# Designs tried in a protein design run: designed miniproteins, single chains, continued (5). Part 23

Each design is a single chain, and the fold is of that chain. pLDDT is the mean over its residues in the fold that is shown.

## One batch from the design tools (miniprotein)

Design m16825
Fold by ESMFold2-Fast:
Structure m16825 (fold): chain A 79 residues (1-79)
Amino acid sequence: MELRELEERARELMERARAAQEAGDLATALRLAIEALDVAKELLRLLAEEGRISEEELEEGLARLDAEAAALRERLAAL
């Protein structure tokens, strides 16, 4: 998948998450936000594959996204 396609996919998911939040469906908003983070992880992997970021930057970025996704999953479980 091309970098632009992943960026567009992440944007689409975040827009849908915002719409769900405005509709009062926080559970759907959180699930869509988690999906957007998964797309961001794929984007980081492609950046590393293209040599735009180092392996260290990839590992750090993936760890940050995993931590954020875990926090969102905890919020979803608390609903």
Scores: mean pLDDT 84

Design m16826
Fold by ESMFold2-Fast:
Structure m16826 (fold): chain A 67 residues (1-67)
Amino acid sequence: SKGDLLLEIYEEAATTDDPEGAIARAAEKAGRGDVAIPGPATNERAERLAGLSEEELEEILRALRAL
């Protein structure tokens, strides 16, 4: 489900030294620069991420795992 993909993205990012930065870089690499908001925009980034389709979230998760 979409919620499961969001959970996997956050869990994968939590294994890094910079979870928020890792999500931003993965989103940018997946062609979703609109989600890759730098700095303290955590809530806005999370809201944009939650607005994506399952396919788009899978692309971000794949990019995150490839970092």
Scores: mean pLDDT 73

Design m16827
Fold by ESMFold2-Fast:
Structure m16827 (fold): chain A 59 residues (1-59)
Amino acid sequence: MSAEELLKKAEEYQKEAVRYLTVHGDEKAAAEYAEKSREYTREAAKLLGISFAEASRLV
């Protein structure tokens, strides 16, 4: 998977996390989606050779 694909997945999971928290009130699902977003952001950061903080700005 490319860094671009990883960042796209991170963005999608972050949107789902916000949706589950704000629309459904499902804190557990929101936390699980947020964790997946962080994992994809971390993998993209590794692939790009940048910090997690820098990769997070691209999501």
Scores: mean pLDDT 82

Design m16828
Fold by ESMFold2-Fast:
Parts: sequence; structure tokens; C-alpha cells
Structure m16828 (fold): chain A 57 residues (1-57)
Amino acid sequence: MLTEEEIKEIRERAKKIEELLVSMGVDPETAKKMAERIYEEMLKNPERVKEAVENLP
């Protein structure tokens, strides 16, 4: 259901979330795992995940 452009945007968002988490004191390995989980969930349920991502620090 996602276009190639939407997939690329989601991937970019996940990368930014990873960087943000690290800047907030999350260790890099944990931040990467969290961002990967978010990326995968965005691919599965883009509508629902957009709201869930807003609730992540």
C-alpha cells in the first residue's frame, strides 16, 4: 500500500528518530533497534504508526 516515495520518507524519519533518541541520552544500539522497529511498524500500518511515533520521545 505504500509508494516508493512514502517508503523512502518513512526510512528517513526512522533515521531521524534514531538520531533524536541518541541526542536524548539513549545509547546508540538501543536507539537503532527502536528506530528499526518503528520503521517496520510504519511499513505495516502507516496510518496507525504515525500517531504512535508522535508519542515516542
Scores: mean pLDDT 71

Design m16829
Fold by ESMFold2-Fast:
Structure m16829 (fold): chain A 64 residues (1-64)
Amino acid sequence: PLIKAGQAALAAGDYDTAIALFNAAIAAQATATAYNNLGIAYKKLGQLDDAIAAYDKAIAAAIT
């Protein structure tokens, strides 16, 4: 699955690849898990505004 591949890239410190994989996962199916992982990747890059936006999307996806 794209999320698992993205998590492996994230663990390896390959944040650009992780972001690309999580965005591909979101394009296939927008899930709270995919948005949460995208937020973690942006946070690791220090892109805090993008991380907050991704986490907000994760909360919205989990509720609705």
Scores: mean pLDDT 82

Design m16830
Fold by ESMFold2-Fast:
Structure m16830 (fold): chain A 66 residues (1-66)
Amino acid sequence: MKKIALVVAETEEEAEKAAKIVMEKFGADEGIAVVGKSSEEALELAKELMEKTGAEVLLARAEDVL
């Protein structure tokens, strides 16, 4: 099953670094970074991605991986 890493960050720099870490550690096929979104908005985006693609979505905050 396809795996997508969805990373939430305050800055683009943090988002880029965290997305790479999450993709490498969890073996995600694709990484998506979102900046300035709330945890609720990120959770909704994760649900939409799962529904549209059938993929497993790994949601992480940049501060938890950096």
Scores: mean pLDDT 78

Design m16831
Fold by ESMFold2-Fast:
Structure m16831 (fold): chain A 78 residues (1-78)
Amino acid sequence: SEHLQLGEQHEKLGKEAEKKGDYVSASRHYNLSAGHYLQAGDNERAAEMLYKTSEAYEKAGDLKMSEIARQQAEEIRE
C-alpha cells in the first residue's frame, strides 16, 4: 500500500526530528503520517500518530493545534 509506506516514512522522519528537538518538523511529519495511515485504513496507527502530533505541537508551544490533534485522535478511536 502506497499510503502505508508513506505513513511509515513520515513516522520515521517525525521520530528523527523529535530526537533532534525539532518539534515543529516532528509535528508536521507525524500529522502527515496520521493522514496516510488513515487513508490506508490503519486507524490505530493513525490515532497513535495524531497523539504524537499533539505532543509535538505542545512542545513547540502550539497549544491550539495540540488540542485539535488530540481531539482528532480520540475521534478516530471511538
Scores: mean pLDDT 90

Design m16832
Fold by ESMFold2-Fast:
Structure m16832 (fold): chain A 82 residues (1-82)
Amino acid sequence: SKKREEFYKKLSELDTLINELKQNVEKDPEKAEEIRQKLRDLIGSEELTDKIYEAIKNNDSFGLLKALNEAIEQIKKEIDSQ
């Protein structure tokens, strides 16, 4: 399914951006902000992107897991509505 391929591609992009954000949030704030903008574009939600960013910044593993699950559902809904 083309929609399924698009979904898994976006999940792969999400994983990459989360790992890059974790590496840069303390070391390179300017690069972390660029990654945050890419996350916002990918997820389509500023609120969820902000929750992810704050969870990573605060080492909140539970908050990050919750926000990522909500972001994945948001991505799926947008693809399913195409």
Scores: mean pLDDT 86

Design m16833
Fold by ESMFold2-Fast:
Structure m16833 (fold): chain A 55 residues (1-55)
Amino acid sequence: LEEEIEEENKKLKEATKKMVEARQAGDFDAYKKALDEAIKESKKVVELQRKLREA
């Protein structure tokens, strides 16, 4: 669980970096895609943290 949380946090960080780069380039499509990735990874982190607390 802890290793999975760390891996998801790395993916969230990469998605956030893609959002910043897309915004600076004015690429709305790339920004939207990166935002969707960040939301999905953030939701996974919350779910894993909840499971860790229940363990």
Scores: mean pLDDT 78

Design m16834
Fold by ESMFold2-Fast:
Structure m16834 (fold): chain A 55 residues (1-55)
Amino acid sequence: SMEEEIEKLIEELLEAAKKKDVEKENQILTRATETLSDEELEKLLERLKERVEAE
């Protein structure tokens, strides 16, 4: 489902951020913009913010 794809992208972004892998982060973000609609991308960014704030 799209919900599962968004969650997968969030986990990949968080892992790349933890490793300070800027190139990987950019690749994942590019993939997200190519795969997701504007609304889905907004949802991804909102959830990513929530996960970062929970740390």
Scores: mean pLDDT 80

Design m16835
Fold by ESMFold2-Fast:
Structure m16835 (fold): chain A 86 residues (1-86)
Amino acid sequence: SAMRRELIRQAAVLYTAGQLWIVAADVNLSLLSGEEARREAAADYRAAAELFDEAARLYEEAGELEEAAEARKKAEEARAKAEELE
């Protein structure tokens, strides 16, 4: 259906955006040091987690349960990375 197609497209965009935030935070932490850099990276990891959670919700609505589970796993990994920096 057109609705299912749009849900999958939106989920894929959000999932990709989440991955971009993770990569950017990881790169910035490799190049920058100090409390400010850690705080900014923690915020970026939390932003990624929210994007992965939204992607999971849309995949689940589309009936893509395996993609939804993978997105939830990515959200938990992103939250764990943020917590390590607190």
Scores: mean pLDDT 90

Design m16836
Fold by ESMFold2-Fast:
Structure m16836 (fold): chain A 74 residues (1-74)
Amino acid sequence: MDGIEMAKSQIRQARNLARQGHDPVRALEAVAESLKAFGYDELAEIVREAAELARTVSAEEAIDYAMKKIDELE
């Protein structure tokens, strides 16, 4: 799986966790750490920004932001 496919898959999992009542900030922070561990630093930074949006705005805005920014890399 390339970095973009991995990021989108993990963000979708974070969205599902948020829908189940789990903390979206923690879920997105975990995605960012995973992406960084695999060397996808740019994707990790996008997801870190999304985690901050989940904290300050909403989970849906954060996930929309992350997916839009990742789509712009294609």
Scores: mean pLDDT 83

Design m16837
Fold by ESMFold2-Fast:
Structure m16837 (fold): chain A 88 residues (1-88)
Amino acid sequence: SEAEKLLEEARKYLVKAINYLKQGKVDEARKNLEKAVSYLEEAVKLDPRTKEALEHAQKALDAVKQGNIEEALKHAERAYKILKEILK
């Protein structure tokens, strides 16, 4: 479905963001989180189950902007787990 394609793209960018956060590459993590949030904002219009994943991805992005890498990782990983559950 169209929603599934958007969620798969969001998942790819979340995985990249998580990897960059683990490496301490804050600017690259931020850019990939911005892309993940963008795809999730489109996906939520088609599949309301996406809402919690979007909220966590937005919190991860806010945490990165504040330099809080630990909080960013926590929220990015939560968003990823929710997307895995939807996409299984």
Scores: mean pLDDT 90

Design m16838
Fold by ESMFold2-Fast:
Structure m16838 (fold): chain A 55 residues (1-55)
Amino acid sequence: SLEEKIEELRAKIEELKAYLAANPDMDELIKKLFEISIAASELLIERLEKRLEEE
């Protein structure tokens, strides 16, 4: 369901944020890629939440 997908994305975002916090000495390009992935996932959640409203 859309609700399950939203929950999975939120959990993934939390994992990525935790990984960044635990690895502050990470390569800057890799760090930026994680940040982009988080932002993209957040945008997807917004879209899925809008779709959930229509159901």
Scores: mean pLDDT 82

Design m16839
Fold by ESMFold2-Fast:
Structure m16839 (fold): chain A 70 residues (1-70)
Amino acid sequence: SAEELITEARKALENGDYEKAVELAEQAVKIDPDNPEAYRLLARAYAKLGDLSKAAEATQKAIEVMRKRL
């Protein structure tokens, strides 16, 4: 489920496995594209990898999804 993928992505971020966190967060986005938490995790993972452009894109998408409120 998207929720399980989000949980695993958080663990990967905490363990310093940033590439794995990106992969898991991307899978969560595919399953549940309306979940802002998946985009927030993706943004954090990209920021940790130094990809500020992709981090900004993921942050913008999280805001867009959150403003829909459903």
Scores: mean pLDDT 84

Design m16840
Fold by ESMFold2-Fast:
Structure m16840 (fold): chain A 100 residues (1-100)
Amino acid sequence: SKKELVLKIVENAAKRVREHAEKYNDPLLAEFADYLEKVVEEMKTASLEEQIKLLNEAIDRAQKVLEEARKRGDEETASIVERVLNLLKAALKMLEDELK
């Protein structure tokens, strides 16, 4: 289902952020990974409308993390966060299309 596919996308995004945070000992990405991992747990029991709300909140958080990475001139961190942001936006579109 689209809900299951979206859950897997967010789970994979959280895993990638965690791996990068650990590899580079990055506290900004570690906090973002903690956040995304909580979103994954909440999404497991969420309705489709609740998943859309969680994704919108995650997108807002990702944008703020991206801004911070860009301000510090960290191209590697900015790149991973931008990829995650794009995945979250794609996941949101899939759920919104399911409601139509």
Scores: mean pLDDT 87

Design m16841
Fold by ESMFold2-Fast:
Structure m16841 (fold): chain A 117 residues (1-117)
Amino acid sequence: SAAEGEGRRYFELGKEALDAKKYEEAIEYYKKAIELLPEDSPLAAEALYNLGMAYFALGKLEEAIEYLEKAIAAAPDSEIAPLAYYNISLIYKRLGKLEEAKEYEEKSKKLLEELKK
């Protein structure tokens, strides 16, 4: 659809901004992409993951966790899910929450082993 075409364009602009370390610009583009893409779209799940990573890069740790959890919910059976769990683990390490960090790291490892089967 026209909306999906625009969503894909905003996704690509978000990726360019992210690669350029323009994190606030990347956040704006990925939010627009998510509004336009179907919820079950692999690009929507990747946009949610990249949005979480952009927030993480800005030190906005609560927002980073929120969007990484949304990425897991959108694509639980994809490689995005273990990557998101791993990055939530890194955020909890930064917060000094070492037990939560271990739990999320173990969730990441278990999903990676399940995806190899």
Scores: mean pLDDT 90

Design m16842
Fold by ESMFold2-Fast:
Structure m16842 (fold): chain A 95 residues (1-95)
Amino acid sequence: SKEEFEKLKKEVEKKLEEIEKLLAEAEEALKAGDYEKAKKLLEEARKKLEEIRKLLKEMESLAETNEQYLEITKLRARLLAAESEVWLLEKKLKE
């Protein structure tokens, strides 16, 4: 349980870093006027957001301590921030 929780946590953190990089690249593509590249990067980010939601549900099923629930809460906050950034960048694509 504890070992599986730590493995899922590391996987979620890695995927969040990948999304954050994709979002930075999408913003740069938008600034450069490369709307097709920005759209593709945002679609990739959306797929990774869905993967993270599934992993967070698995982490919740394994959580036994208040500290583990706090860790999930922090990861969920990062996920919501990334989701908000995707929505903002998608809105800029439609300007």
Scores: mean pLDDT 88

Design m16843
Fold by ESMFold2-Fast:
Structure m16843 (fold): chain A 55 residues (1-55)
Amino acid sequence: EKEKKEVFEYLKEQIKKVGKELGKPEEVIEESAEPIAKKLTEQLEEFGIGLKDLL
């Protein structure tokens, strides 16, 4: 659903930002951010946490 996708995109961007600040290569960041964001999005959905709770 739309909300879950928005949470996923938000988390993915935050993970990418942190990776860039840590000096990781862009390719490594791209490959790591999506799996991590997906797992976190699924966990937050199970806990009933939406985008509004992250902002």
Scores: mean pLDDT 76

Design m16844
Fold by ESMFold2-Fast:
Structure m16844 (fold): chain A 97 residues (1-97)
Amino acid sequence: KFITGSEEHIKYLIEKLKDPDPEVRAKAARELGIIGDERAVEPLIEALKDESPEVRKAAAEALGLIGDERAREPLERAAEEDESEEVREAARRALEL
């Protein structure tokens, strides 16, 4: 749960979703999912279109943990259309949460 400084930390993690290193982007997506702040929803929806399947998988899992209705249609699209089976599975599981 959040305490003082959490807003700055969320902004930091949202910025890291655009890092040149896909491992950094995937980690940022996972941390945003654990935190569960709705401010991360739109950035994570954008991360579902990331070039790295690891980042897209992390974004799908994070959106499932947050449970915001804005992510429903993007997750349904990822579950049906993503090139990676791992990303499609993650998106399907996110819709079950």
Scores: mean pLDDT 85

Design m16845
Fold by ESMFold2-Fast:
Structure m16845 (fold): chain A 60 residues (1-60)
Amino acid sequence: MREEARKFAIEVVEELRKKYPNLSDEQIVTITALRLLEKFPELSAEEALAIAREALEEVK
């Protein structure tokens, strides 16, 4: 699950940066975390935010 969630988060971050290059890092993290919670409802909000931040660092 966490590996799948991380891969999904990286894909979302890359898509957001490509389509919306003016989004701040915090906005990208928030949107990515919300999409993670929709796809992986077993994640807590804290876990989704952590995975989203990790994905943002991976893409940078």
Scores: mean pLDDT 82

Design m16847
Fold by ESMFold2-Fast:
Structure m16847 (fold): chain A 82 residues (1-82)
Amino acid sequence: LSEELEREIKRALADMYLALGKIAERQGKFDESAELYEKAAQLYEEVGDTEGARIAYENAAKSYEKSGDTEKAQELREKAKK
């Protein structure tokens, strides 16, 4: 794979994980949504989409907070600020 094509694939995958995270969140599956948002954020970081990564980390943090994992939520909010 070319570097450009690999970046495009990773971005598409990040967008897909973000969408799946939103679906899980609407279903009240906050642990699942948090993990999906984290995967999206990591992929956005890899392709240099800092805004996408920030949004995904913030959504992951909110989902962890709703599931009762306040410590993990705080960690991800700090990542969202970077």
Scores: mean pLDDT 85

Design m16848
Fold by ESMFold2-Fast:
Structure m16848 (fold): chain A 89 residues (1-89)
Amino acid sequence: MKEEIEKLLEKAREAAENGDADTAVDYMQKAVDLARESKDPELIEEVLQGLLEVARILDEKGVLTPEQASRIVAAILDAVGALLELELK
């Protein structure tokens, strides 16, 4: 699981570096979905850190549309929600 998540985040970062926001967001969402399935708070935290890094790269490149920015925010909120659910059991 962790290795698969790390590969998805690396692909998201590479897409972001290339200015391909749609591909980056797709890989970010896949990483979030996998982390949520794991129910491992450490993996979800690593994904959150990765999402913030990818979001920063896309923002620095100035390629984000409002729709893409909203999808990134939704993915971050999904990961935060998963952490909250694990704390609440």
Scores: mean pLDDT 80

Design m16849
Fold by ESMFold2-Fast:
Structure m16849 (fold): chain A 67 residues (1-67)
Amino acid sequence: MLTPEQKEKIEEELEKVKKVLESKGIKLTPVQKEAIIHELLRKLNLPDTPEVRAYIESLLDEIDASL
């Protein structure tokens, strides 16, 4: 299970991604979503599990919907 601290770190990194996308007027492609997931797993030293991937993916879907 993801800890509250891990969830907060994921949300902070995705907030940075959201600001970049908004400033450039870029929408996320499936390839870009996968690249962001992979980089976050590596950067935050998170396990590559379906639960962790689903959590990041749900937040990326919220960002994409808000653009």
Scores: mean pLDDT 79

Design m16850
Fold by ESMFold2-Fast:
Structure m16850 (fold): chain A 72 residues (1-72)
Amino acid sequence: EERIEKALEHLEKAGVLAVLRGEEELLALIQKASQALKNGDIETAKKYLEEALKLAEGEIKEHLEKALRALE
């Protein structure tokens, strides 16, 4: 639970930045990862996070990396 909560906090920050920057594809992957975590599906969430990390740069990438580390 604590790991999922921490990951969701980082995904929320990444999502806000993706909205502000008009990163629609990245935002969709972040939202899919968040939904998977809310359903307790950590494996699916990690897959979406890894896909998002391929597109992300800068602060968004840092937040997504923190989310992924929280799930380890």
Scores: mean pLDDT 86

Design m16851
Fold by ESMFold2-Fast:
Structure m16851 (fold): chain A 80 residues (1-80)
Amino acid sequence: SGWIEQVYALAVITEVLVAAERAGRPELGDEIVKLFNKLSKEKQIELAKEVDRIAEEISDPQEFVDRVYELVKKKAEEEK
């Protein structure tokens, strides 16, 4: 259902914001959220699943946030 998928996506993006704060880069977290909000609901869910996968591979919060930023920027550009 759309409700559960939206809650999942919001939980994942919240984890990214926490990671950005821990990396000392809250402004990058804000930018990620702005780009995420430009995506359709369907693409937000797809991005959240990919971010969750990246979190399993990357333990460093700085590298994690940088990779998520690159990913969300690419997906936002594909919408245009």
Scores: mean pLDDT 83

Design m16852
Fold by ESMFold2-Fast:
Structure m16852 (fold): chain A 84 residues (1-84)
Amino acid sequence: LPSPSEVGDEAEKQAKEMEKQGNYRLAGLMYELAGESYRQAKDYDKAAEYYEKAAEMFEKVGTPEDLKKAKEMREKAEFYRELA
């Protein structure tokens, strides 16, 4: 079974591919998964980094729902950055 760190690495790779394709919503979801997986691995620096990337992606989509999601991601990034 893959470790949380390995899941995070794969989600990060997929997020970068989606971002390059301009699929910002899927990129945001994959960056969120990477942040969550690194959080489970207690890698709080990477968790914060990828929650911030998720927020950037949702902000690029720009719908009210995605902007709300971006705010949630920025709050998580700030929280885990303080734990690192």
Scores: mean pLDDT 88

Design m16853
Fold by ESMFold2-Fast:
Structure m16853 (fold): chain A 73 residues (1-73)
Amino acid sequence: GEEEDAERLLRRAEELAKRGKEALKEGNRLEAEIDLGLIRIILGILKLYAPEEEEAIERIEKMIEELEELLAK
């Protein structure tokens, strides 16, 4: 149900965060910005449909913060 969906969304966010960080290391800022946008969409979905999944939400928020900090440099 909702728990399995939240776990799938968290895994997808983790894959996108890894891809975005690797893209930035290669100088591909556009790919990193796309990946960040997709992670933000996943966060929005979780906050709307599974707000009780606090640990997953916090982990995704931290991924967003880390990628935003890397993009700001």
Scores: mean pLDDT 85

Design m16854
Fold by ESMFold2-Fast:
Structure m16854 (fold): chain A 87 residues (1-87)
Amino acid sequence: LEARVASLTPLEQDILLVLYRNGPLTAAELATILGKSQATVRRHLKRLEARGLVASRPSASGKSTLYSLTPEGRRLAERYLELVEAA
C-alpha cells in the first residue's frame, strides 16, 4: 500500500496535510490557511474528491461545504508525512 504523492500538485499535498492536522474545513478556511484563492482551492478539492481522497458535506448553514479526508486520503497523508520525516 505504498502510494506516491508525485501525481498530486504541491497545493493538493498541502490540502491533504492541513485536513489531516485540522479536521473538516471549508474551502474558505483552507484558502486562508494556504494563502490561496477560494476558487483555486475548490478546483483542487474537486480533483481530490474525484480521486476519492477527500469527501464533502454541507455545513450546518447549508451555504458552504465542509471537506474531510476519506480513509484513503488519510492513509496517503500519513504516508506523505512518513516520507517527508524520513528525508
Scores: mean pLDDT 77

Design m16855
Fold by ESMFold2-Fast:
Structure m16855 (fold): chain A 89 residues (1-89)
Amino acid sequence: SVYEELLELLARAQELVDAGDLRGALAVLREIVELFEEHADELSPEQREELAVRLFGVLGRLRALAEAAGDEELVAEVVALEERLAALV
């Protein structure tokens, strides 16, 4: 299911953040947000809320790490994804 695929991608994004692959994490998180936007009608309201909460958590961690690294471009890209995600909730 799309929900299971999104959960698997979230786990991968978290692994990449933990490994310090911030750009790799951003790419996976962008894929998750795009799939969430595209397949929103296939998700229950409860699944959408759970995914959004978890996504905001991982995006927040990535933004904090990007800020600590001084990567202004990465911070801007993460903020843009946070704004896209906020529009879905």
Scores: mean pLDDT 89

Design m16856
Fold by ESMFold2-Fast:
Structure m16856 (fold): chain A 95 residues (1-95)
Amino acid sequence: GAKEEVEKAKEYLKKAEEALKKGDLEAALEYAYKALEYAEKALKLGDKEGAIEIAERVLELAKEVLKKAGDDRELILRAIAVALRAIGLIFEAEL
């Protein structure tokens, strides 16, 4: 159900935040992307609030990666892609 999808998203989000703290920016984005996949499933099952909560936290994480990415073009593009997907999910949930 939606609750199980949100809990799975939170598990991946916690892993993303831990990877960010360790300076593993690529792993942080990969885990954040997984969190969004589960948040999107939760939204389809009717949990708008849970989906928005996860998407907002992923957006903040992507912003932190962008601040730390330096001149890594691939990392910058991945962080932008994750941020845009999070923004899109928030807009979809508010409809």
Scores: mean pLDDT 88

Design m16857
Fold by ESMFold2-Fast:
Structure m16857 (fold): chain A 85 residues (1-85)
Amino acid sequence: SAREAILALPVTRADLEAARDFVRYVLAHPDDAAGAAALEAALSDAAKVALVRASEPAYQAALNADLSDEELLQITLESLDRMLE
């Protein structure tokens, strides 16, 4: 599928860092929907792919538990931190 092809794109360290900065901003400023949207719009396609890949553990956890948006974002942040090791 097109989604699978996009998810196979190479992601750089800079793309992972941009995705992490976005998640950290949303967690720090949960009421700033406009700022979050502006940061997301500024992300490259590769950084958006990095964010999707990093969200997979959060998605799997959500299948087994009723998790808040904050908990899903925390799991995504932990995944991004591991990818940056």
Scores: mean pLDDT 82

Design m16858
Fold by ESMFold2-Fast:
Structure m16858 (fold): chain A 59 residues (1-59)
Amino acid sequence: MEAAVAAAVAREEALLRDQVDAIIAKIEAAKAAETDPEHRENLDAGIEAVRKRHAALLE
């Protein structure tokens, strides 16, 4: 039972990582298409905020 619960938790964590990676990839793609340095800095801040939120969700 505990092994099955641990496997389910690991799967949920993997799905969260995939979702966070997908969000970061979208922001990075938007940043690559952005030519305004100020807008690129805002997108960088967005990526960092997503990473911090992900870290908080895991631990």
Scores: mean pLDDT 75

Design m16859
Fold by ESMFold2-Fast:
Structure m16859 (fold): chain A 77 residues (1-77)
Amino acid sequence: MRKESEELLKKALSPEVIKELEEVTERLAKELGLSEEEKRQVLSFGAVMHMVAHLPAEEAVRFGLAFLEGIRRAIER
């Protein structure tokens, strides 16, 4: 589950890209008061967007954050 997602990221992405994604996610998590769980979800979605859409780390993580917000709104309705 959580460990499997992290292992897949390490296999699919270079260590440098993972570090950039983690740094951007940590910065946004501090700014927005995200929980550890939300931070992991944003990182996972951002990594997928970086791999599939070739977005820069900053844009990929911001997209992951917007996607997480969308899911939260859908669950509440």
Scores: mean pLDDT 71

Design m16860
Fold by ESMFold2-Fast:
Structure m16860 (fold): chain A 73 residues (1-73)
Amino acid sequence: SLREKAISLINAAVIYAKAGDLEQARKLIEQATEIASKASEEDRQKVIEFLKEAAKEVPELKDILEEAIEKLS
């Protein structure tokens, strides 16, 4: 599903961010946001919940994660 694809990309972004590759992490969040934008309203809300959890785990991505949440809201 589009929700599962978006969540997988967000998980990958968290891994890259923890490894210090913030550039790759940002690209993955942008890809996840694009995919999630095409999902149902219910699935977009689930992706938003996951983005909020990611922001707690990797504060270095807070800016792009908050932007993604706003775009999907």
Scores: mean pLDDT 86

Design m16861
Fold by ESMFold2-Fast:
Structure m16861 (fold): chain A 90 residues (1-90)
Amino acid sequence: MEEEERQRKEAIQEQKKNDPSVTDEQIELLERAQLLVQEAVELFKQGKPLEEVEKLLREAAKLRVEAGYVSEEQAEEAVEKTLKDLKKSL
């Protein structure tokens, strides 16, 4: 949890450092994506179907692509990695 928060915060700060023209709209999309990831993890902890968890993760990935933060390929890889990590925690 702390490591993921740190990586996200550093990634956003690094993007602002390298491109200070990052728009408020891009930041809003990234924040919405983070909330969806957090909700997906919470649903998984509650024993909800993996289909519902995956749906939220893919929606978050789409928002990150729309923000220009990652490519569609990188977003898909991130979803697969997260699902794999969640399955390993079972």
Scores: mean pLDDT 74

